Designed miniproteins, single chains. Designs and how they scored, part 79

Each design is a single chain, and the fold is of that chain. pLDDT is the mean over its residues in the fold that is shown.

## One batch from the design tools (miniprotein)

Design m2754
Fold by ESMFold2-Fast:
Structure m2754 (fold): chain A 81 residues (1-81)
Amino acid sequence: SIGEELLREAEETLREAEEAAKDPSTSVERAIGLALRAIGIATEARILERKGLISKEEAERIIEIAERAVRLALEAMRKAE
């Protein structure tokens, strides 16, 4: 389903953001790209929930993962500077 695909993308983005936050050689461009991707995923989850295409619980899980990815990507960006 579209919700399962978006959840996979969120989990993948979180994994990459966790790796980026641990790597002091992560570029600002990489960190920004990860943050933007995570924001896009959270936005899509909200849209799909409003349209009734995914459940509220599924949307909340995807958004939680995406928000965690944003926080880690921003941490990576701060360390890159």
Scores: mean pLDDT 89

Design m2755
Fold by ESMFold2-Fast:
Structure m2755 (fold): chain A 86 residues (1-86)
Amino acid sequence: SEAERRRLEEEYEKSLEGIDRFIKETGDEELGEKYRKVVEEGRRKRWSPGEVSRRMIRIEIEYGGFSQDVKDAADAGFAAGEALRA
């Protein structure tokens, strides 16, 4: 619906505003750009706010200094989730 589309657009804008604040507070423009690309892809593909959040958490795990085992587990879980949605 138009109302659902409008709510999704509002959530994407909030996420982008949050990323701008993150960059301003941390100075981490490289990580901020990775988050921005997730939100922009989600906007193009019309992902739910929950899906965008899951993708952003994946970026955080990958670049947040977690062990390779944690990164591998997150990647496997994400791939399984995508397969179930396909």
Scores: mean pLDDT 76

Design m2756
Fold by ESMFold2-Fast:
Structure m2756 (fold): chain A 84 residues (1-84)
Amino acid sequence: MEEERLRESQEFARELGREFMRKLAKNNAKTLKELAKTTPDEKTKQQFEKLAKQLDELIKNDQVLSSEGAQVEGEVLKLLSKLK
């Protein structure tokens, strides 16, 4: 197989993954902001607002795919999974 075709395939897969992660982070930030508005518990409200702000900053700085971005996204998913 030609190395150029392998490189293009890998770049395409990485770009799709990056776009998917950005959309996921944006959607999660929106969900957290809505939950913060409707949550009666002040401590939980502050936690939602903090995570939403962290996601917004990661998106702004193009760091969603960083180790820090992965950690924050993991905390968001863990929190949202408890709200089923």
Scores: mean pLDDT 75

Design m2757
Fold by ESMFold2-Fast:
Structure m2757 (fold): chain A 98 residues (1-98)
Amino acid sequence: TSDGVQAYGQGRYDDAIRYYQRAIDRDPNDAQAWNVLGGALRQQGRYDDAIDYSQRAIDIDPNYPGAWLNLSQAYRDQGRDDMSQQYMQRFRQRSQQR
């Protein structure tokens, strides 16, 4: 368990963002770090950043369902409902293919 995971779980999104920004600086191919950072940015209302970071997670690992969900939620929060629905369908397809 890392300090970043604890910060995110406690709603300390500024601390989580600082932690995961350092994580991606060390390993830019860590899809989970990009995804968690995207989620934290969305919780702060930084929707354009959340979209960019969640898209990067998908670019690294297109089979990571959480990234599709974060992207869908960020588009919804931004009022881009058509985009939100497209990414939600991708999330459902990825999460149900067991």
Scores: mean pLDDT 80

Design m2758
Fold by ESMFold2-Fast:
Structure m2758 (fold): chain A 70 residues (1-70)
Amino acid sequence: SMIMLDSSLSLQEQLEKLKQLFEQARTREELERVRGVGVSLADEARQAGDEKTYEEAQKLIDEIEEQIRR
């Protein structure tokens, strides 16, 4: 199952927690789960018109994908 962030948090707070989960990820499977949460967060930011959080979430997704591809 995918890791879910607390939706009562702001999108920026969810992004900060996601960055912490990325730093803690040790396996490909954990990285893929964090990436999935990041994609969901980016979609929520896009729907909310939060361009800053959307761009930051996309950058984080790119970093996670680079780690998965190594």
Scores: mean pLDDT 81

Design m2759
Fold by ESMFold2-Fast:
Structure m2759 (fold): chain A 97 residues (1-97)
Amino acid sequence: MLSEEAKKLLEEIIELAKQPLTPENRDKIVDLTQKLLNLLVKEGKISVEEAQKIIDEVLSDPSIKDPFERSARILLKVAEKLGLDELKEAIERYLQQ
């Protein structure tokens, strides 16, 4: 189970996914993704090695040029790994805007 701090970050991301895909909201998702990933590593929910592998896989994809798309792909991989179905659904809906 996730900590209250991690749950709060997830709730913020899910709420942002209900808003229009503006540049400001894209920047917020990028920031929150970094904060969430760092927290999950700190709490031992994802190892440093697993987090680095996710980042490297996303960074190695030449089709991903936008920081927002990079963060969204990282969030999807994290959600799949930890079984965070609400986060996965929210990000998939946001990417369809």
Scores: mean pLDDT 80

Design m2760
Fold by ESMFold2-Fast:
Structure m2760 (fold): chain A 80 residues (1-80)
Amino acid sequence: MSDVSRLSVPSVRRVINVYTHTGNRMRPIMNRMTNYINSYNTSSSSNRSSIMSVINSLNNRSGVIYNGMMRRINTIFRNS
């Protein structure tokens, strides 16, 4: 957290905006993930493989969003 004190106020705001934007993009994915995990726990064995494929797809999408966030934050730190 000592590194944050070395950033300009505009750079700090850019980092906050990246986190806020990422949170807004992740919220619907996390909600869908929770719903599918609950469905998986209550489903028959034949339906679980189909539900798991959706969970894996949502996990891949969240990873892409997270990696995009990290790239933007690293750019802000390099340019600040």
Scores: mean pLDDT 77

Design m2761
Fold by ESMFold2-Fast:
Structure m2761 (fold): chain A 69 residues (1-69)
Amino acid sequence: MSAVAQAAAAQGQALADDIMEANGVEASRAKALEVAQRVTQGLVMKAVDPERGERLLAEARAEAAALKA
């Protein structure tokens, strides 16, 4: 359980860092962290409920893509 949570948190943090680098740290920090939290939740949910987890991940990834473009 801890390994899955750690992996999910690491992926969320990496995505937040990527968004902040693309858009400027201060301007995008709050939104990047929000999206990262959704990714982390989606990855954790995917381990318990794959269908719901995939839906949450798809939504979070779409927001991340919009923030990077």
Scores: mean pLDDT 73

Design m2762
Fold by ESMFold2-Fast:
Structure m2762 (fold): chain A 83 residues (1-83)
Amino acid sequence: LPVVDPVGRSADEVAAATEAAVREIMSKDPSASEATIAANAQAAGDRIRALMEAGTDPDMILLHASVMLAIAERNPTAAPTVP
């Protein structure tokens, strides 16, 4: 799983890695536009950055990242949002 360990990493570092992972997963669907992929990747990165800045537990950050990546994999044309 392309989930980044948030322990010892900056918010920007974890967010950038999450954005890259979402972009890679969504790019496997040929119906997903480049704009949709970019928007979904950015939204996922912004969410992870917010969680890191809030001091969220590392296990919860990993769970949120895993959920967003799973959503991107199953719904590549939809925004990967945490429920």
Scores: mean pLDDT 69

Design m2763
Fold by ESMFold2-Fast:
Structure m2763 (fold): chain A 76 residues (1-76)
Amino acid sequence: SMSALDILKKILREKLDDDTYKRIVAAMEDRFDDLLMQGRSELQTGIDVVREILRQAGVSDETIDEIIEEFERLMG
């Protein structure tokens, strides 16, 4: 089975352009690990990381919401 982070990275590769994905992926991986180590669930960690990192990268709220909905669908 794919890890939660691998599922998230797959969605991001499908929904974001390659340049945006390459700029954010390292920061996203680092932040995901940090939040997960604080005792958050994988689902909540992915949602929080997507909102934080993608907003900072200038991705639209519409695209962020679409990514979160797809992540919740694949994790549930």
Scores: mean pLDDT 85

Design m2764
Fold by ESMFold2-Fast:
Order: sequence, then C-alpha cells, then structure tokens
Structure m2764 (fold): chain A 89 residues (1-89)
Amino acid sequence: SAADEAAAQELVAKAKAANPEVEVEIVAIKRVKIGDVEASLVVLRLTLGDEERLVAVVWLPEEQRDVVLSPEQEAELERLAKELLEEAE
C-alpha cells in the first residue's frame, strides 16, 4: 500500500542518513490500530560490514504526527513491535 511504501522509504532514508554504508532491508511491515491511532510496525535488517541486526520501529503517517500518544498506547505499540521483531528470524 502507499502507506507501507511511504514508511519503507522514510525509514530506509533515515537509516542511510545516519550511516551511508549501512544496507537496509525491510523484513516485515504490520499495520496496527490502537484506539484512533493507526501505526505501521516495521522490522528493519541493518547490515554494516559483517554485523547484522534487526530493529523494530513504530511509524506514524504524517497526518497522525500531531497525535499525542498516551503511555498506555506507547506501551501497547512497543509490545506489538517487540512481538513482530521476535517473529522476524
């Protein structure tokens, strides 16, 4: 979807901006809705030389960036992101 493509493009660009030599692969994208908040949970594989790591990122589309997440919403999104990371082998 357009939202998944936007999330992938922005997160890859952000990772590359932080380290230009990093290779970035999108391993998984899962859309979730917590109350009125729609988020994408994205698992990235980052490769730098011989080092590989998986990281989970919570992505909010631009129209939702003014949304203030409650502590409960942040905890739930973090929990779901960790579950997705654990499933990415």
Scores: mean pLDDT 78

Design m2765
Fold by ESMFold2-Fast:
Structure m2765 (fold): chain A 92 residues (1-92)
Amino acid sequence: KEFLRESLERAIRAAEELIARLEELLAVPGLDPELKAFIEKAVALAEEAVARGRAALAAGADKEELLKALLDLGAAVFAAAFAIALAERELA
């Protein structure tokens, strides 16, 4: 029980840190419009995954729901990290 809940809480925190970084990148003037659209989609995906994860924790969700929320957050974290890497490469 503890492992899934703790993992989900850590994944939510990681996703929120990546969202904050992506929002900083969206504020950079002169960012490529296609890259900006990609970052906006990555933020939306991460925000949805965080909301689902928080809802699962608050509702005392079962193991299957917690696993699904954790997998969704894993995918969102990967997409967000990739968006950051693309943006940093373009700004270098």
Scores: mean pLDDT 87

Design m2766
Fold by ESMFold2-Fast:
Structure m2766 (fold): chain A 62 residues (1-62)
Amino acid sequence: KLKERLEKLKKEIDEALKSDSPVDPITGRPVDVEVDGRLSRASYALYQYLRDEELPYKELKP
């Protein structure tokens, strides 16, 4: 079940990256914090899962 959650988190990360809201450095527009929040939460959950499984971070390949 924890692996199922990991797979769902991966999909959420992929979707968030795909719907990336580009920050225009010229205009100085701030990125949508909600999108950033989703990525942060997903990455944190992945970090917790890896720690629980005692998996080396090096094993994370794209």
Scores: mean pLDDT 54

Design m2767
Fold by ESMFold2-Fast:
Structure m2767 (fold): chain A 86 residues (1-86)
Amino acid sequence: SSSKKQEQEEVNRYIAENLRLIGLVEELYLAHKNKDEAAVARAAAELRKLLGVDGLSDDQILAIVEEAIKKGLDVDEIKELFLKAA
């Protein structure tokens, strides 16, 4: 049986990864709206690293982020869009 500490560490990791994904999606979307190309490139690079989708271009990542925000997608739906596009 797992210790309570191991269970809590797994839950905390899942929460942290999901919060990071949401934060990066929001950061990229706001950067795009503000026409901050450098911030868009940074957020896109962090999203590639977080999700393991190195084959996606900045334009593809931006398109997925815009769809996610427009449709109010949840974290699992956002992850599926990135993996399907890769």
Scores: mean pLDDT 81

Design m2768
Fold by ESMFold2-Fast:
Structure m2768 (fold): chain A 72 residues (1-72)
Amino acid sequence: SSMEEEIQRLLEEFERRASRILDPETVERVVAAARGVAQDILTNISDGEEAVEQTEAALRQIEAYVRQHLVP
């Protein structure tokens, strides 16, 4: 569905941004965690728009953590 495609694109964009500031091993771990969160959202949220919004918010929180701890 377009919801799953949009969530996949959000994850791909997140991975690209992470790859610019983190080493490959750390990128793999952080992206795996982000995918897990997105999968949980897809499992628990039936409304596509809500699922996309919650995934975007979760990815922003993960990105903020990365920026706070791994980028000066």
Scores: mean pLDDT 82

Design m2769
Fold by ESMFold2-Fast:
Structure m2769 (fold): chain A 81 residues (1-81)
Amino acid sequence: SSSQQQQYTQQLVNDRVSSVQNTIQDTIDHLDQTIQNLEQNNSPQQTIDQVRQLRQSVQDNIDRSLQQSRLVSTLLSQRRL
């Protein structure tokens, strides 16, 4: 039935979203670990700053993706497919 197909599709989407969120969080954790290692090894401040900027960029991309997801949900709710 159409309801069963929608339920299955929603589960696949939820599983994919969770997998992507876990990958993003793992990436942030690895960047945090890299920053700590660079600081402990007295690496150049420029190198530390570059990695910090990369980490911030990843977080900004998460925030942007969440905002876009909310916008898409709103647009889809305004039109019957």
Scores: mean pLDDT 74

Design m2770
Fold by ESMFold2-Fast:
Structure m2770 (fold): chain A 85 residues (1-85)
Amino acid sequence: TQEVVQLAQQGLATVKSLLPASDPRVQDIENLTQRLVAAAQAGDLEEVQRLSRELGFQLRAVAEETGSEELLAIADQLDRAAREL
């Protein structure tokens, strides 16, 4: 779970570097990241897996639009780590 949380936080930080703070996707990804951290703290692995898939989808969409190879790598790592839970 720690790896998933770290990847989610790294993904959020990368999105904030790529998009203006006024972009609604920044708030959506921040909300998903906060929910994922809370689920991980609660030990809700099924919720962590579900939120990780949703977050991975949103990170990949931003990566495709911005051409960020770093963000794409984070999304792929997040999907892998979530499947290993």
Scores: mean pLDDT 86

Design m2771
Fold by ESMFold2-Fast:
Structure m2771 (fold): chain A 102 residues (1-102)
Amino acid sequence: MSPIERVALEMLGVLEEIRGILAADPAVPEELLARLGATVEAARAAVEARDWERFVALLAEFLGLVGEAMPLLSPEAAARVRALVERLTGLLLELAALLQAA
């Protein structure tokens, strides 16, 4: 597995963790959860296709949807999501550096 694929798979894991937190909060609309799920599955397909431009675009879409959910969350859920978004941002910077080196 390449370093790029490793980082992308770690990022997919973070997307799934965020999705799980949002799915556990009854204030998050079902439509928003469906859009989050579709974006994660599209991101997995982009990783399998090694389409890194599409993967990065899908990450931006996912973060936009998370931003829509944040005001609806309990303070505890919001804090957990913020920590995962910070981790995702760090992984995105690592991914960007690897893509520039390739």
Scores: mean pLDDT 88

Design m2772
Fold by ESMFold2-Fast:
Structure m2772 (fold): chain A 60 residues (1-60)
Amino acid sequence: PKEIAEKLKELVRNGDVEALLQLADYLRRHYTEEEKRAVIEEAKKLGFENDIPLLEQLLL
């Protein structure tokens, strides 16, 4: 979860919308809802607070 949250932060910071959407699609296909929520919790710890609604929309 932490490594995926760090990758999401990198993609958001770089404005890499295509890679962000590809990673989000991969997570929706292969991760359980519990695993996706764990990624969101790690993202909160990384200071993504303002982007959490976007991540919830993309992943859940």
Scores: mean pLDDT 77

Design m2773
Fold by ESMFold2-Fast:
Structure m2773 (fold): chain A 91 residues (1-91)
Amino acid sequence: MSKQLQTLSDQLRQQADYRKSLGDTEGATKLYDIADLVEQGDLEGAKERIKEIAEEDPGLASNIGAIADQSGVTDLSKVAMEAVKKALEKL
């Protein structure tokens, strides 16, 4: 696995653990799902899961995009940003 993908996975799991500690088990589960897909190298699966999350929770998808950008995984960041934009345009 690349250092960027490892950093992304580690950051997503840390954020999931934090959300779980606050009682946000649904948000935590969504973050663990993305971390698992990234660790498996399934970036297309990660992109599809991010799109699904953006439709239900655009705020969480925006956070995932920010973590991906900070980790240097720009393709996932771009997908998250576009999915959030589409979700917000429906409002």
Scores: mean pLDDT 85

Design m2774
Fold by ESMFold2-Fast:
Structure m2774 (fold): chain A 90 residues (1-90)
Amino acid sequence: SVEELIKEAEELIKEAEKEGDKISLNLAKKVLEFAKRIAEGKPPSLFEVEVLIGLARIRIGVGKITGDKKLVELSERVLELAERIKEIVK
């Protein structure tokens, strides 16, 4: 549900803040923005969601190359939520 997406995005924001990962924080905030826009009947475009998915995938790649397990974990959660948003807006 959209309410579950909002809750999970808010939890992800808190985790990214604790880790000091400003980029993952900004991506998590974008997930929350998109979930709220869906709840308001003004969903993001498919293009906007695909950009978010692309950014999350790049971050997962960076985390794997650098060995940053927490960056991978946070970015995989952004990707999961963004893919769920894509299924709603397509």
Scores: mean pLDDT 88

Design m2775
Fold by ESMFold2-Fast:
Structure m2775 (fold): chain A 67 residues (1-67)
Amino acid sequence: VQDLVNQGDQLFNQGQQYLEQGDLDKAQQLFEESAKLYLEALSLDPTDQKARDNYYLASSQVNLIKI
């Protein structure tokens, strides 16, 4: 579970870097992959508050880019 959260964090940080560079397509892909990893962590441990909070953050970034 923690490894999935850590991988999600790495992808989320990379997504933010691409967002700052103006590469919206790459940023969206990385945020979607990050959200998927957090969701997988939640499916294994539904009580993981960190995975839940990070899933929310990654999903909100994807929604903002899709506009």
Scores: mean pLDDT 78

Design m2776
Fold by ESMFold2-Fast:
Structure m2776 (fold): chain A 80 residues (1-80)
Amino acid sequence: SIEELLEKLKELCPEFAPKVEKLVKELLEALLAGDEFEAEECEGLLDIIRGIILITDKNEEAVELIDELVKLAKEEAEKA
């Protein structure tokens, strides 16, 4: 679930996990509301954070978790 992946991200990347959690939740809310602009903004910010983690920490597992969180948010919105 999204919550399980967010908890795992807090263990792997505590400095970015709160920002990722906020953006993933805002992404899901925007997708459910049909707010394409807000959804695109949230995805863009998540992609920036992903890039920062790759450059600074090279933490491939944290990057994979962010990719999975975005995927799950989109899948959850499609089911609604």
Scores: mean pLDDT 81

Design m2777
Fold by ESMFold2-Fast:
Structure m2777 (fold): chain A 77 residues (1-77)
Amino acid sequence: MAKKEEEEKKRREEIWRLARRAVDEHRRYLDTGDPAARARYQALLAELAREDPLVAAQVEALGRMMDWAKELAARSA
């Protein structure tokens, strides 16, 4: 049904918006060490897991890759 396709599109847009915010908060934590940014990242992951556990897992994996990239940059400096 066309209505179902529009609802799925809207849901995907909302999920990706939450995912981008989670990534931004994790990046802020990595840049500043701010525990409040870490707390916001965890809250956004919990919300993503409730809406779409696969996207939440992908955001967590990206976060781990960001941690690895920062470690590599530190060793190169």
Scores: mean pLDDT 79

Design m2778
Fold by ESMFold2-Fast:
Structure m2778 (fold): chain A 63 residues (1-63)
Amino acid sequence: SLLDQIEAKIEEMKAVRDEVLAQGDEVAARVGEREIEKVEKELKELKENNASDEQLQELLDTM
């Protein structure tokens, strides 16, 4: 589903954040964390408002 695809992308973003943090790039890790928080907030809002598949696809397309 689109929700599963968005959640999978969020997990991928978290893995990338963890990798750059492990490499000592704290600035890149912080930027990644903020982007993850933004996407998670948008997804939560879409879920709470019974968003359409079109709105979910728009979020996925920005990732």
Scores: mean pLDDT 84

Design m2779
Fold by ESMFold2-Fast:
Structure m2779 (fold): chain A 81 residues (1-81)
Amino acid sequence: MSVEELAEAALALAKQLYEANNGNIAVVQQVLVWLMGQVPAEEREAFARALKELIAREFDEELARAVIGAVDRELARIRAA
């Protein structure tokens, strides 16, 4: 599976969980952050980039900002470790 395909699958899963949990954005943030931690370190930057591009395209601006913010914070945390 390519990094782009993995990012699409991750977003699709997060959307399903968002709908199943009555639009709770924290569920989307938590799932995407967890999935980023499961991606090999070598592919993590490419995965985060692809994921943020998909989020910006598929979510409205307010929701996209909140989710992208969570992804960026986790990526920064991993880089600082």
Scores: mean pLDDT 77

Design m2780
Fold by ESMFold2-Fast:
Structure m2780 (fold): chain A 58 residues (1-58)
Amino acid sequence: SPEEIRAKLAHDLESNERSIEDLKETLSKLTDPHEITVKETALALSETAKLEYEHLLA
C-alpha cells in the first residue's frame, strides 16, 4: 500500500541518517588517505540519498 511504501522510505531515511553520522565519526578518526577517500565518497553518496528520500517523503 502507499502507506507501507512511505513507512519503508521513512525507515530507510532514518537508517541512512544513522549511517551518515557513523561515517562522520569514522572519518574524524582516520589517518590513512586511501581510507579517508573511500569514506568521503561513501558519505557523499549517503548525503545524496538523504536528499532523494526527503524529496520522496515531501
Scores: mean pLDDT 86

Design m2781
Fold by ESMFold2-Fast:
Structure m2781 (fold): chain A 74 residues (1-74)
Amino acid sequence: SFWDAVFRLLDEDGSGRVSVEALRALLPAFDLTPRRPSAAELEALLGEVDTDGSGTLDRAEFLRLMERLRALSA
């Protein structure tokens, strides 16, 4: 899928995790909602998905974040 390919690009070291900072920089560029998420909205969603505060997301957490961003348009 598109998001699987994006995850692989962000997971440069093959650790199976992506940094929240990389997502914060890139996600606004994807135009995932009719209204682009604000910085505050993106931070709130990242905090909800990254429940342990590690600053990284695995594949399952990343896909849940994508689903939550899509739901913002509803």
Scores: mean pLDDT 69

Design m2782
Fold by ESMFold2-Fast:
Structure m2782 (fold): chain A 59 residues (1-59)
Amino acid sequence: SPEVTRLVGEILRVIGEIIDLELERERVRDVDPAKAAAIDAQIAALRARLDELMAQLRQ
């Protein structure tokens, strides 16, 4: 369905964003701890959004 296609597209986009942020966090972890902490907060928000999208898909 178009709705399922949209949800899957959003899920894949969010997963891509999480991966990019986790790679950036590892890069800055030992050189900029404040930036690493800010990235951790963004990852947490994106993981919560991913959980919402996956819950919608499972219904």
Scores: mean pLDDT 87

Design m2783
Fold by ESMFold2-Fast:
Structure m2783 (fold): chain A 119 residues (1-119)
Amino acid sequence: MQVIPLPESLEEGKERLREVVEEFKASTDRAEQVALLARFAALSSGLVDLLYKNKASKEEIKEAVEFIRRLLLEMAKAHPEFREALLAIFRAIVSELKKKYPEMEEYLDELLRELEEEL
């Protein structure tokens, strides 16, 4: 197993996620695409953990989760065959955020519904 370095800030996390997405969109190799999906999932989870550890505001959490949702839509548009895997990644992120921020449950469930409808 390769250890993926965790982001140190929201801005760094967003930059690293964008880099993975651009590599994923440009990739024509299935094994590379699968590895990039795993990296995206790990970085997204690491960003959620960082925000929770740093007691991020609800606005920062919303910014982060909406950014991740937009990236997942870009990835699905580039490689539609991964729609189910991308949706599973977002469901995992939403589930973890609901455990950490129960007051955001309705907002997070709505974002998940919107992603399911747009995919």
Scores: mean pLDDT 84

Design m2784
Fold by ESMFold2-Fast:
Structure m2784 (fold): chain A 103 residues (1-103)
Amino acid sequence: MEDIREILDALEAHPDASYFRNLPSSSIPGYNKFIKNPVSLSIIREKVENGEITTLEELLKELTNMLMQYVALYPLDSEVYKAAVRLYDFALRKIEEIRRRRE
């Protein structure tokens, strides 16, 4: 639990996190077509605090779903798309760091 909170705290403090704290606008073209289970950092935080996310694997799955959501909604050259890729890469590095620490 502490490891998961540490990763999520680091993600929320990341410079690119502001794009992902809340759900994207439902007025964005393709939202209703591609997004059936919307994900944001605040929703991930709620799932961690209520015990729905208890493993690094569950956290990674939700972060992957969030990345895929933004990749589907935003053009490849957009700041939001680039921010989503950067934040996800940062998350992967933090998860790897924690996994090595547990060994």
Scores: mean pLDDT 79

Design m2785
Fold by ESMFold2-Fast:
Parts: C-alpha cells; structure tokens; sequence
Structure m2785 (fold): chain A 70 residues (1-70)
C-alpha cells in the first residue's frame, strides 16, 4: 500500500539522479517525496504527488512511464 508507493517514487528518484548528473536536482526530488510522506493533509499530499508526476512527465518522460507501469 503506502510503502509500495514510497518504493515507486524512490525508484524514480534514483533513476532521475543518475540521468541528471546533478545531485542538487536529485535532492529536490527527494525533498518533494519526503514532503508528500510527511503531509498530514490528504488533499495537499495528493496535489504534491500530482505535481511531481507532471514534472517527471516533462523532465523525464521515461521515468514517468516506469512509475505508471507499476
């Protein structure tokens, strides 16, 4: 359930980090994931997750496809 979602996002973070070659950019992705996990407001957590997915579709469409395949 929730842990599986964390693993999916974690996988995307790892792949994005390797492709960007910029640890700062990879860290930004990690912070977004952490905020989603720590957010107690379900509506805001959903908005953050949807924003992250849109960013992946624009920046790394292959990573977004891998996440959706899961």
Amino acid sequence: KLREEVQKIGGAFFEAGSKSKDPKLAFEISRAVQRILEERDVQKAKELAEGFLKWLEEKHPELAAEIKKL
Scores: mean pLDDT 63

Design m2786
Fold by ESMFold2-Fast:
Structure m2786 (fold): chain A 104 residues (1-104)
Amino acid sequence: MLQEKLEEIRAFLERVDAALEEMRASTPEARAELAAIEERLKPLSQEIEEAAANNDLEKIKEQFEKAIEALKELARRLGFPEEEIERVVEKMKEVFEANVKAYE
């Protein structure tokens, strides 16, 4: 359940990463733009893990929202359909809110 939902989110991120690799082969300008977005995404995973270890729910929520916005920008840049992005993001938010409510 929770692990399955996190794996679904991870699968989407893996697809984004694969699309990013394909995009890096296209043009220098696209590479530079995607690299800037990717650089914003890298520290968010670590910050979320640290906040979770410290039970800092407010910090986790803040980093989650930043990660969602950065992911939306990256996915749009990589050509993912807006409908798919919104659907996955809504699912991520549902999982996150359920975890926040259940996590004590």
Scores: mean pLDDT 69

Design m2787
Fold by ESMFold2-Fast:
Structure m2787 (fold): chain A 108 residues (1-108)
Amino acid sequence: APHVVTVTITATFADEAALRAALAAAQPAFAALASRAYDAGAVDISGEGQRDAAAGRLVLTLRFYAPDAAAAEAVRAALEAALPALVARLAAAPGALSVEAEIAVAAA
């Protein structure tokens, strides 16, 4: 059965302009996260964003699909190692108020 590693990023910024600028600045960090997941054995990545731009709020759910439990564990470990850099990049953006990330692993 396919295994899924889910990353949920919850972020709040002072305004819509701060949110847009932070997401643009973080694009290389998101690309690095995806690259690390593929290197660890992820076969697919899907993303879903709930954005209240006027309130500067974002909930981003990223799902990393792995072919087996061993690959899912490798993806989870790679994401745990890489997420602090992405969180730090978002938190360092002008107007950042809060940035949180969590990882969950489930059999799909």
Scores: mean pLDDT 83

Design m2788
Fold by ESMFold2-Fast:
Structure m2788 (fold): chain A 70 residues (1-70)
Amino acid sequence: SVDELLGLVSDLVKAPSPEKEQALVTALKAASPDERHYIVGLLKQEAEALRAAGKEEEANALEKVLSQLG
């Protein structure tokens, strides 16, 4: 669900880790195409916002997730 995906995004941003990156990638690959498309757009927007806020580690974690989706 979108709510579960948003929860995984929030958890990853609060405390980045490889395990959380992989959990989000796995969940996005299992999601419907529409849910995946929506969340990918949100991840791009959030990565830009985090970078603008000086949160480079958090932005990099989202970029790693995006790179694994192709």
Scores: mean pLDDT 87

